Designed miniproteins, single chains, continued (2). Designs and how they scored, part 70

Each design is a single chain, and the fold is of that chain. pLDDT is the mean over its residues in the fold that is shown.

## One batch from the design tools (miniprotein)

Design m6565
Fold by ESMFold2-Fast:
Structure m6565 (fold): chain A 85 residues (1-85)
Amino acid sequence: ALEAVREDTEQLIALAKTEEAREYAELAGKHALEAARAAEAGDEEAARRHLVEALEYTAKFLEANGEEELAAAARAEAERARAAL
């Protein structure tokens, strides 16, 4: 799980077209890693909160990267996840 999150983060960073997109990719990866760690520790509330942050930063990454349609879909997913907290 942790290695997969690290690999996914590296791929997202490699796809970044701008410095701003790269920063959002790094923040998405940081929160995804914290979510995975919290899940392993049995802290479901912390895992859910970090997962929401990871989804929100992924949406910002897509927007900064010029992927407007994917960013809109990702924002909707993040909003649904936040509403479930």
Scores: mean pLDDT 83

Design m6566
Fold by ESMFold2-Fast:
Structure m6566 (fold): chain A 80 residues (1-80)
Amino acid sequence: GAKLSLQSVQSVVSAFPKTPLINILNFLAKEVGLEPLPAPSSKQEAAVLIKNFSQGLVDNGAASEEEAANIEAYLKSLLE
């Protein structure tokens, strides 16, 4: 499957500024062979889904632990 870096995630987010974050996460999940994420009902639930997404990247070999942690921090910053 494809690999994700912080830079590649930032590039996709920047290319789709009006797209809901969950749709961007599901696009990225599909590219790396992860299962779709459900739509969050709150910012707290969105933060949990971002954490689960980053763990899925590590588990699927799509990112290193360091890259996944950087991706998680970046995506969570978008909730603020």
Scores: mean pLDDT 83

Design m6567
Fold by ESMFold2-Fast:
Structure m6567 (fold): chain A 79 residues (1-79)
Amino acid sequence: VKEHEEKAREAEKRKDYAEAALHYVKAAEDYIDQGKLSEAAEYLSKAREMNRKAGEPPEIQKRIEEAEKKLAEAVFKEA
């Protein structure tokens, strides 16, 4: 988790928004697996912002959508 957050911030500093988006998605996926759904939602929001700045590459957009679906399923299970 922390490694993906650090990699995302490093990529963002370099204006490599596509790499930053991927690392934020990976951090969100790790938080979902830990049941930390609020942190997962926060990092997924950051991933969407970075992906938009990257020009919305289809592969990254698909991964974000898959993570959003996984988050929604986890939230539904907790409710």
Scores: mean pLDDT 80

Design m6568
Fold by ESMFold2-Fast:
Structure m6568 (fold): chain A 84 residues (1-84)
Amino acid sequence: SLAESLKKIFELLGLKAQGYLQAARVYEKNGDYDKAIKYYEEALKLIESPEGKAFVYRRLADVYEKKGDTEKAEQYRKKAEELS
């Protein structure tokens, strides 16, 4: 049915977002901040909940801070706070 197909699509999008978040965390811990940012941004595209978006914005802020980009880190922290 159409309803069952839509449910499966949303479940797959959730699993894909989790996969991107896991990849981002691995790259972040390995010091590959550019790849970590890329995968956090890919996860963000698949996450609809304000809480989920706030989580990813906080992760992006932490990665930008580790890169020395304080201005971008502050921008993402502000975005996360606006959704919390």
Scores: mean pLDDT 85

Design m6569
Fold by ESMFold2-Fast:
Structure m6569 (fold): chain A 89 residues (1-89)
Amino acid sequence: HMARLKEEVLELAERLGVSELARRLIEAVEAGDLEAAVGYLARIIHRLFGADEAEIRAQLLDAMRRHGLGPEELLRMALVVLRTAVERA
């Protein structure tokens, strides 16, 4: 299901004008650099919703430490973020 998650993330990101950030997020996930992946997810959230990037990044890193968010969970979270942005547009 990772391939399908990546495809859906890229498709929604293209519609929202954040394709480059979504590609960087996927590359970071595939490299096992979850801290970088969280950074790109925070930038996507900032761009789509205007929320503070540094605050979102800090909250996501804390969640990773508390709950052990893995690669698939980060992609699922990105998908929820992108779907929410499409529904609000």
Scores: mean pLDDT 85

Design m6570
Fold by ESMFold2-Fast:
Structure m6570 (fold): chain A 88 residues (1-88)
Amino acid sequence: ARELAEEALRKAEEALELAREAIRVSTGEGLVLAIAAAIRASGAQFLAELALRYVKEGKIDLAKKLAEEALRDAELAIELAREALERA
């Protein structure tokens, strides 16, 4: 649970950096994808941080579910940001 939440947080931070770069260089449809990536990455970061808090509170099952969702959202955000950069 903790390791998964930490991985999700790292990937969410990577996604945010990629999305910010994509927003800087993109226009039109690429910009829409870049903004979508930033929103999803921000959500993933929030869920990963919440999962880490639940690990500290002993709520391991909830922490695992949140970390798994955060990881999926972070990976999707990375893909959206990469697509936006390819369109730039």
Scores: mean pLDDT 86

Design m6571
Fold by ESMFold2-Fast:
Structure m6571 (fold): chain A 85 residues (1-85)
Amino acid sequence: SMSEARAFAEKYKEKIEKEVEEIKKLIKEGKIEEAEFELEILEGLALIGIAILRLIGADELAEELEEYAKKLLEEVRKEIEEKKK
């Protein structure tokens, strides 16, 4: 149902946000290799969530999740790259 799809999207956004905060903690601790690995896993998980929403016909929620994830993941990728300089 659309209400179930919306609940899934909201919980998935919360999960992405929490995982991003964990990656940022790894960056602050100088654990750059671990941060990169966790980011790659999170990028894959974001794609899975988007694909699930598309599969069940929740295309607008999928686009919203994609844009939300893209913004957060790009921000943390930039932080990792800055620490390598």
Scores: mean pLDDT 88

Design m6572
Fold by ESMFold2-Fast:
Order: sequence, then C-alpha cells, then structure tokens
Structure m6572 (fold): chain A 55 residues (1-55)
Amino acid sequence: SMHDQEIAQRALDSLPALATLPRDLALALAKHELSVLPQEVQDEVLARLEATLAR
C-alpha cells in the first residue's frame, strides 16, 4: 500500500544516520522501525538496506 511504501521510504531516509553505527546495530534498528509492516515488505526493504550498508 502507499502507507507501507511511506514507512519503508522513511526507513531508507534514516540510513545516513544509521550508517554511523555498526552494520548489525543499524539493521536491528531498521528491523524495529519496519516491524509494523507485513513480513514480505520487511524482507524487501531490509534486503535493500543491507545492500546499501555493504557499500
């Protein structure tokens, strides 16, 4: 839904701040933020965040 995409986009917009943290901690915080979304959407967004943090 559009609402789910907005929550996912907010998580991605938070990534520059999260990038100052260790990768595992950054991903744990992102998982917490995304916990209100369906599991399918969580898995997709987390995969994108992991790819971004690997840079």
Scores: mean pLDDT 73

Design m6573
Fold by ESMFold2-Fast:
Structure m6573 (fold): chain A 81 residues (1-81)
Amino acid sequence: VSKEELDREIREGMAEIARSVLTIGLPPEVAQKVAERSKPVIEEGVRNGTPTSDVLKKLQDITAEVLEEAGMFELAKEIRE
């Protein structure tokens, strides 16, 4: 994967995360933490050719962890399986 292609995939993944966060009304600081922790997972997924669905599942886990750190335990439980 080219550096330009990887960067594009990361931006697309971040846009999906932002859309989901806006839908559930998360505070901007929580959204930023999700984005920061998700970036390496997206990069690794693109590099390894991991299916988008598997990457999204990992992003859900990261989102739940950030929500737990923010004290939003009930919402985090709903996101976890």
Scores: mean pLDDT 70

Design m6574
Fold by ESMFold2-Fast:
Structure m6574 (fold): chain A 94 residues (1-94)
Amino acid sequence: SIDDINQQVNWLIGLMQQISQHTSPDMQSLINNVIDSMQNLVNDQSVSSIDNFWSSINQLSDYVDSNPDNPYRSDMDQIISDMGSQVASFRTSV
């Protein structure tokens, strides 16, 4: 249901906010961009909002991949994957 998707998205946002408190300022900025784009997607599933999300998540993914010594890399890779799956489901719900 839409409520189930919203609950999963809010849970993933919560996990990213928790990780953000233990990361560098650069990573915090990228995480905040993803959170903002996800919150926009919950309110507006337009092509623009979806594209903004993919831009934000790709920037975060590139940063995570460029920092292999990051202790949160595995957690971030999983969250990025889960968020991408939730957003992809919005495109297939027609």
Scores: mean pLDDT 74

Design m6575
Fold by ESMFold2-Fast:
Structure m6575 (fold): chain A 61 residues (1-61)
Amino acid sequence: SMEEARRLLAEGERALAAGDLEAAQRHFTRAYILASEAGDEALLARIRALAAEAHRQAQEL
């Protein structure tokens, strides 16, 4: 659902802020699947940007 996608996005953002890159990536992946099923292009764009940042930070470790 869209509510679940938004919740997972928020949890991913908190994990990213805490430096928990693995948790952030898991939450963003789940949020992306749900947002993709719903066709929410704005939410997908936001998730993609945050997932890319989490991936970039993980590559720097």
Scores: mean pLDDT 85

Design m6576
Fold by ESMFold2-Fast:
Structure m6576 (fold): chain A 85 residues (1-85)
Amino acid sequence: SAALREALLAMSEKEFSQFLTDKVTAIQNEALEKAKKEIQDYLKKNPNISDEEKRNIELEILKKASEESRARIQALYKELAALLG
């Protein structure tokens, strides 16, 4: 949006760095919270799961969350480059 572009262009280097860090942190926290909920929901549905299977499911969900957050961060950088360029 024109308003967002104007706001970003008015930022100091420090303010822009804080804005970027905040956005990245929010993406990572959202992905982690979603992963935690998926793990909790899986364990509720499968209460008799083995410790090995639990570890495998946790690793799979966390790996997917990591991949999704990385893709969103890359998309954020592309969007900011397009908006500011």
Scores: mean pLDDT 88

Design m6577
Fold by ESMFold2-Fast:
Structure m6577 (fold): chain A 88 residues (1-88)
Amino acid sequence: MLTPEEIENIKKNFEPFVEGMLEIFRKEGASEEELEKFREVFEKIEELRKKMLTATPEEQKELALKIGRARDLLIEGDFEGALEVLNS
């Protein structure tokens, strides 16, 4: 279970978030295949995050909701659900 402080740090810093989540999944016994799928999800999130930098406020809100939903699915270990959300 992530602490409120860890959640706040994740929101501020994408790179520490990626590294932290990969470490958590490795400790939980994730295979290299599962970590590769996890990396694909993070690459998709990073693409959407970069898109937010040039997006309108309305588009930024939509992208933020999409990223948030995908993040929650990743924390639950649902890699396929996370990818589906990001590709929708």
Scores: mean pLDDT 71

Design m6578
Fold by ESMFold2-Fast:
Structure m6578 (fold): chain A 114 residues (1-114)
Amino acid sequence: SASVHQAIIEIAKALLELAEELKASEEVLELLREAADPSLSVDERIRLMAEAMEQLSEEQQEEAIKRVEEVAKTLSSPVLSAIAAYFLLEALKRKNPIMLELAKRILDILREQS
C-alpha cells in the first residue's frame, strides 16, 4: 500500500540522517541515499537498507535499530505489521541478523499497541 511504502521511505531517510551523524563510510551513505529514492520498489529499498546496516559497526547498528524504533512508534498497527513482515522476509533471504532484530523490535512495539 502507499502508506506502507511511504513509511519505509521515512525509515530509509531516518537511517540516512543517522548514518551522516555517525560519520558512516561513503559506501553506507551511498546505499542509504539510493534507498531514500522515492522511485524504488519496496523490495529494492529494503534490500539496500539491509546491506547498509550490515556494513555498520555493532554500536552503529544498535543506534540504527533505535532510530527505526522511533519512527515505528509513530506508525499504525497495520503499517507496522507489513513492515515487520518485509524485514523478516529480507532477514530470511539474506540470513541478515540485523534485519531479524529490527523485525523483532517492531513486533514488540506492535504488541505494546495492542
Scores: mean pLDDT 86

Design m6579
Fold by ESMFold2-Fast:
Structure m6579 (fold): chain A 69 residues (1-69)
Amino acid sequence: SAEDHLARGRELLAQGRYEEAVEHFKRAIELDPNNAEAHFELARAYSALGKNSEAAVWGKKALELDPNL
């Protein structure tokens, strides 16, 4: 489920496994395209990888879905 991929992505992010976290957050978005939290966590994972332009794009999408994040 989208929630399972979101949870696994967060575990991987906490472990410093950023590229694998990106994969799981992308799968969460694939299953639930309006999940603001998955978009926000994808932005965080990209930021951790130093991919700041990609982080900004996904962070903006998260805020468009939920301005109160």
Scores: mean pLDDT 88

Design m6580
Fold by ESMFold2-Fast:
Structure m6580 (fold): chain A 98 residues (1-98)
Amino acid sequence: SMEEIMREASATLYYMAGYIYEKNGDYEKAGEYYEKAAELSEGKERAELLTKAGEAYLKAGDYEKAIEMAKKALEADPENEKAKELLAEAEKKKEAAE
């Protein structure tokens, strides 16, 4: 449908914005835009985008958001290996920061 096409286009634009912020070292903004792209996606694609958001938050030092994104990614795709790795790393870094 036209709504589906517009949703996919919006998701792509948010992903591109996240990528640009990430390359510029603005990891918090990168996470926000990858998260927005994920909200417009489903299933495995949503899990991949949420994992990207969590990785960006992890690089920003926002361990709580990184954990949140990893858990949401595993809700979308319980077998997503990268999301499992992200969750373990974010929890470990949060524990080390306390």
Scores: mean pLDDT 90

Design m6581
Fold by ESMFold2-Fast:
Structure m6581 (fold): chain A 64 residues (1-64)
Amino acid sequence: LEPGDIVRAKRDYKAHHPWELSLKKGDVLRVLEVVGDHYVVVQSLSTGEIGIVPTSYLEVIEKA
């Protein structure tokens, strides 16, 4: 994952912390920043919400 990538949620994710974003399977998001090897800051393309999610829940559908 790299900043600018467009990603899709592979499955539902429930946020465990207030800085995390909850995902529904099929949600499309833009990668804003990579936080280490396991997390990424994303923005929802449907809602505009920004939050941190685990990279393992995402698949890249369009590269930057």
Scores: mean pLDDT 86

Design m6582
Fold by ESMFold2-Fast:
Structure m6582 (fold): chain A 65 residues (1-65)
Amino acid sequence: MTFEVGAEIRFIGEGIEVGVGVKVEFKDGVFHVYLTGSEKQKREAEERLLREAEKLGLPVEVHFL
């Protein structure tokens, strides 16, 4: 299922490029992603982010605001 806003999640070197309502911090070798929005939007973003992270071998922690 796609986001209604069509936000893309991309891994760019040391960072992650994401749509509106997301904050990303790189700390201690881990990408900390803070998600806002509806529960459905946050769950869909988490699923997509974790799939991309696994594909790239990147450690990611997701936080819901």
Scores: mean pLDDT 62

Design m6583
Fold by ESMFold2-Fast:
Structure m6583 (fold): chain A 84 residues (1-84)
Amino acid sequence: AAPSEEDLKASQLLVRAKKALEDGNYEEAVRLGEEAVKLSTSPLLQARAYELIAEAYEKLGNVEKAEQWRRKADELRAQAGYRD
């Protein structure tokens, strides 16, 4: 099926978040990633957002939050997928 309007907006937010991460705007990358999670109904899109938020927190030096978001991504993929 075609992605929903919300999932398309979430994908656009993830593209912007990735650019913010590449540009060194780590706090903005977290904010955009969190908005993508809020809009997305796709578990795989949410997992990708969680991974991006985790990477941004690693860059900010917050290892605890990075590990927390990575765990959320792994758990969500395990719950959502019966195939990789």
Scores: mean pLDDT 81

Design m6584
Fold by ESMFold2-Fast:
Structure m6584 (fold): chain A 58 residues (1-58)
Amino acid sequence: MTADSPELSPELEEFIKETMSKYDDKVEAYKVLIEELKKRPEPEYQKVAEYLEGLLKS
């Protein structure tokens, strides 16, 4: 997709799924996921981390 939404690569999508499955508390899983994404220098991962942070604030 070339939309305003962050494009998820298959690898990133699988990583998200794996991280979410490791934790019973979804909020905890999202926090861990955001921290891991922020460690990566790629702009796409930073955009996904920001998007997820927005969802947690809701």
Scores: mean pLDDT 72

Design m6585
Fold by ESMFold2-Fast:
Structure m6585 (fold): chain A 74 residues (1-74)
Amino acid sequence: MSVEEVVAKLKEAGVDPGEFIEKKEVTVKGKTYQVYVFSNVVAIVTDIYDPEVEKELAEELEKKYGKPVVVLQR
């Protein structure tokens, strides 16, 4: 997924992402997540439905970046 596609999905969800900062991949319990960091929000993009792992990752990213985290399904 491109940065432009993530921005479009965030705007569809009513979220203004602000400026793009970085993209990274995070592996949690054998599952790989794409993480997009913006000035106003952090987006987790996933093809995998795992609410426990998503919650743990969201809490970690909220603590690390001090920003709300939005989970986007592809």
Scores: mean pLDDT 80

Design m6586
Fold by ESMFold2-Fast:
Structure m6586 (fold): chain A 71 residues (1-71)
Amino acid sequence: VLEAFVRWAEEEIARVAQDPRVSQEGIDAARESLAEIRATYSDAQVRELLEEGLATVTDPQTRALLERLLA
């Protein structure tokens, strides 16, 4: 779960980094935050957060993303 979340987040950061209007400082800060999450949170804690999100989110696309990350 943590690995799936980190992989998704890295792919999103890479996607955002392709926008020339996005600052390098912003991309670096996002990568630093992701590394800190990876170092701080356990797989069980990330799963709990994603399950809580799935319980509260009503948007079908976001629900599908959360379900995929939990698989």
Scores: mean pLDDT 74

Design m6587
Fold by ESMFold2-Fast:
Structure m6587 (fold): chain A 99 residues (1-99)
Amino acid sequence: SLAEELARAIAEGGPVEEVQRLVEKLKDNPKELVRAAALIGARMGARAYQAGLPPFEMEIETPDGRRLRVRSEVKGDKVIATAEDLETGEKATAELPLP
């Protein structure tokens, strides 16, 4: 899905142009955009845990001015990330097994 493609591009440090193109495709689908943010958060949270870093919370702003809040936490053998679109109220949650 576009959400998974965006999460992968960001995680791999892909070109800004590719990230912008994927965000542009997702801007008309708030649910997929929020899902992408949750997937990114879960992946970042898993890497932070492996590095001995605490869970994180952050706000991101898309080029079109949309604001998303992303938080991660560790529960048992999983990293859970929740993303919320602050304008629409749409929420998504993603889970990844700990590395």
Scores: mean pLDDT 73

Design m6588
Fold by ESMFold2-Fast:
Structure m6588 (fold): chain A 82 residues (1-82)
Amino acid sequence: MEEEEKDLKRLKEALEHVRSILARLQAGVPEDEAIDLETEVAVHEIYAAVSLVTGASPEIQKLAEEVLDTAREAHAAVAARR
């Protein structure tokens, strides 16, 4: 299914992007950059949440959950910086 293939690709790209952001936050970035990165995470988190609600395949659900879990870690990293 073309739509499912696009959703899987987007979720894989979202997961990779959120993981990259988490690594940057853990390595240390300026506070203003951290806020911008957290905003980028929120965009991917919204997409993953929608995919989880509307997604029927186990693969979509698993990737969406991984994006949401990684996003949660990124938000926690920003909150810890103060």
Scores: mean pLDDT 78

Design m6589
Fold by ESMFold2-Fast:
Structure m6589 (fold): chain A 68 residues (1-68)
Amino acid sequence: MKSLAEVLGLTGEDKAAADAAEAAANAAAAKALATEKDAAKAAGLALLAIGDALDLALALRKARLAAE
């Protein structure tokens, strides 16, 4: 599987931070599915967590490109 960091071309500490955010989003999604009996609500919470991880990865990529 390609991580968000790999798709966005992040390396080093930026990749580590983006990978950690994606792992946290996956854990949050799994918790939502386990604790919320309403499948639609659980899916909504999971998508919010994934969106936050994507926003962080994009912000890190923009910072890297600005440094070049």
Scores: mean pLDDT 70

Design m6590
Fold by ESMFold2-Fast:
Structure m6590 (fold): chain A 64 residues (1-64)
Amino acid sequence: SSLVERAIRSLRYPHTRSQALEALEELIKETGSELARKALEALKQGDLPTALEHLRKLLDILRS
């Protein structure tokens, strides 16, 4: 999903974190993904490594 890739890329830089938040909210709205919801929760708590881990897992599922 291009939304997952956009969220991962946007998490890389502080100035694009709001874009990552928007991408995650859109992804949850479209897919209802629990991994996307967990990533959003982690991001809101400032836990970027956990948010990234959940997004990578989701990306792997979508590629398989």
Scores: mean pLDDT 80

Design m6591
Fold by ESMFold2-Fast:
Structure m6591 (fold): chain A 66 residues (1-66)
Amino acid sequence: RSDLVSAVVAVAIRGSAFADEETILKAMKAANEVASRPDATPQDVADAAAKEFEKLGNTKAAEAIR
């Protein structure tokens, strides 16, 4: 779905102000895994990316996405 693809792209755009490329790619991977679920919402995608940023120690990037 195009709305879920847009949500994954938004993770990269919002995260880029607070995280390096490697960290953003990991967050996008987590977001894309959630986006592959049949009942996923854009908010679920954003939340998955935020959790990955928090796991990597980047709380500012996580807050920027939520």
Scores: mean pLDDT 78

Design m6593
Fold by ESMFold2-Fast:
Order: structure tokens, then C-alpha cells, then sequence
Structure m6593 (fold): chain A 55 residues (1-55)
């Protein structure tokens, strides 16, 4: 489902941000902001973050 895919992307972003040296509190704050957005905006934000981390 789209929700399960979104959760999987959040987990990947969390792991990547932790690897970059961000604290769990900083990561949780970022992801909470993403979660407060519409599903379309959440998908766009996570896709953008993933592209930046992959670059």
C-alpha cells in the first residue's frame, strides 16, 4: 500500500540521516514535520530527501 511504502521510505531516510550524524531528536522532528503534511507533500518531501542523500 502507499502508506506502507511511505513508512519504508521514512525508515530509509531515518537510517541515512543517522549515518550523516543527525541525532534521533533531529530526525524525529524532521519526520514529524513530513508526517503533518498531506500524503502528496509527504511523498514529495521524502523523494526529495532521498535524492539529496543519494547525491
Amino acid sequence: SALAELEARRAEIRAALRALGLSDAQIDAYLAGVAAASEEDQEAQLATARLLLAS
Scores: mean pLDDT 73

Design m6594
Fold by ESMFold2-Fast:
Structure m6594 (fold): chain A 70 residues (1-70)
Amino acid sequence: MQDYYIRQLNSYIQQSPSLSPSQIDDVIGDIDNMINDMRTQLSPSDYQRVQQQADRAISQIRGIRDQKNR
């Protein structure tokens, strides 16, 4: 279960450099929706691990978005 979410996060990170800033905002929204789904699908400890990785992924994706707004 957690491997699925981690794989999805890595996919979002990999595609972000090729996306427009508005598409990146959509990706961040998708990640937020995924985190909400994880609350019902994962154990509390697995949820915390994937959530921490998601927070790092969002920060990285926002960094890419900010570079495109230059």
Scores: mean pLDDT 79

Design m6595
Fold by ESMFold2-Fast:
Structure m6595 (fold): chain A 95 residues (1-95)
Amino acid sequence: KEFIEKAIEEVKKLFDEIEKLVSPRAQPLVRKARDEAIKLLKEGKFSEARKTLLDGVERAIALSLADDPSRYEDVKKAVELANEAVKILTEAEKK
């Protein structure tokens, strides 16, 4: 109960950081993935939420690199943050 709410808040913070690392055109993709995943998490759909986050970040990364290839380091950081969000959700699902 409380662990799900904490996981949602941590995922929100990580995705707010990811949004700052992607191109302006990719930012809506990050926001949509975050919002859809949070909705799925509130429904107890952890596997679908993780997939939604990863798919959204992959699309945002592709668009960001197409817009500006010099964003490679920012994109790499975004991937690391997305993987941390997935790890948090995996731990939350165990309880």
Scores: mean pLDDT 84

Design m6596
Fold by ESMFold2-Fast:
Structure m6596 (fold): chain A 80 residues (1-80)
Amino acid sequence: MKVKVKLPDGKEIEVEVEEEVTIKEFLEEIMKKSSGESKEFLEKLLKVLEENGIANEVVNSKEFAERLNLVIEDLKELLE
């Protein structure tokens, strides 16, 4: 399915993923459509999630996209 994700740089992208997907697979699809600081941010986020054992968790793509958008907005406010 297609889901919309708002990147840390404010760009909105559309990614095509299965309805149920691992967090790692979802972030990798977003990273393919990202560049520069947004891609570096997503790579760091994935590493943190892998270190916490969450990256292989299966999620609903639409619900996770909505949650990720909220997390990115919060983290963007903390970036200079």
Scores: mean pLDDT 76

Design m6597
Fold by ESMFold2-Fast:
Structure m6597 (fold): chain A 70 residues (1-70)
Amino acid sequence: AQELRDKGLEKYLAGDYEGAAKYFEEALKIEPSAGIYANLALAYEELGEDEKAEEYRRKAEEMGGRVVLA
């Protein structure tokens, strides 16, 4: 599971955002986590998939982030 996250990050840093999203999706199927959702949001944002990016950011916050807005 963590190996897939590392692979996804490696692809993201190389500019392969489609490959990054694929690895993050595989990691998500094994162990959903705030970090994986955040990484998927970032990859989809780079791909121009703004709606998916926003959805995954919300999931990341729901699982591990705390945000308090006035």
Scores: mean pLDDT 75

Design m6598
Fold by ESMFold2-Fast:
Structure m6598 (fold): chain A 80 residues (1-80)
Amino acid sequence: GLSPEVKERITAKQPELNAFLKELIALAEKDPEKVRNPYAPESASLEEQAALNIVAETLRRIGDILDEAIKEEQEKRKKL
């Protein structure tokens, strides 16, 4: 399972992730073209493309935070 230190680090970044997600949702409501996924099928609606892009960007950012936390934990273990 995840170490308590990795969990705390992810939890500390949760407000930033929530803010980012809220900004993407607000942008999709205001200007869906800006969150459009250019790789989605042409048959997909603009709303579907925006939803897919929001999910993809959120997962990418979560992945970045998780990778950074794991890498920092691994470096700590090498120093002990």
Scores: mean pLDDT 67

Design m6599
Fold by ESMFold2-Fast:
Structure m6599 (fold): chain A 98 residues (1-98)
Amino acid sequence: KIEEYKKLIKEDPDNAAAWFHLGVELYEQKKYEEAVEAFEKAIELDPDFALAWKGLGLALYELKKYEEAIEYFEKALELDPDDEGSKTNLEKAKKELA
């Protein structure tokens, strides 16, 4: 799967969805720093991509960067207010700082 997304990115580096899916696969492999880079690229290309903001928050949470994770979960929730996952993850990240 990763090689397919890398091929899509090579053919069209402005494909925000391909960068997002690369980030998801890297996250699943626990390559959180690389996942952050891929999600940041997806957001750069499509700032309204709520799932990419959520993915960035999740990867930063795993890296124990809770303040940054909170910021990005809040952005995801601004774009998609009905996403219970983003709300739950936001509350979870805030508890880590308490």
Scores: mean pLDDT 86

Design m6600
Fold by ESMFold2-Fast:
Structure m6600 (fold): chain A 85 residues (1-85)
Amino acid sequence: MSDEELADALLAHVEGLVEQLRREAEKAGVAEEVEPLLRRALEHARRAAEALRAGDRAAAEEHARRAEEALRRAAEIVREALAAR
């Protein structure tokens, strides 16, 4: 797999997770709390993809880590809201 293919796959994967989490957050009543985290995840995923296309693996890893952290926090908020009742 090339860095271009990895960049495309990474961005598509994060976009899919964001769309899924957005729907779950709406059902859980926490859409407004979660949306800034989803936007952060997309921004970092875009930067990671751009870094991969440029051959900057270190920058790509840092931005991917930040995207993952934002997605993890969003998922925690959704999970807690759904589990609360």
Scores: mean pLDDT 86

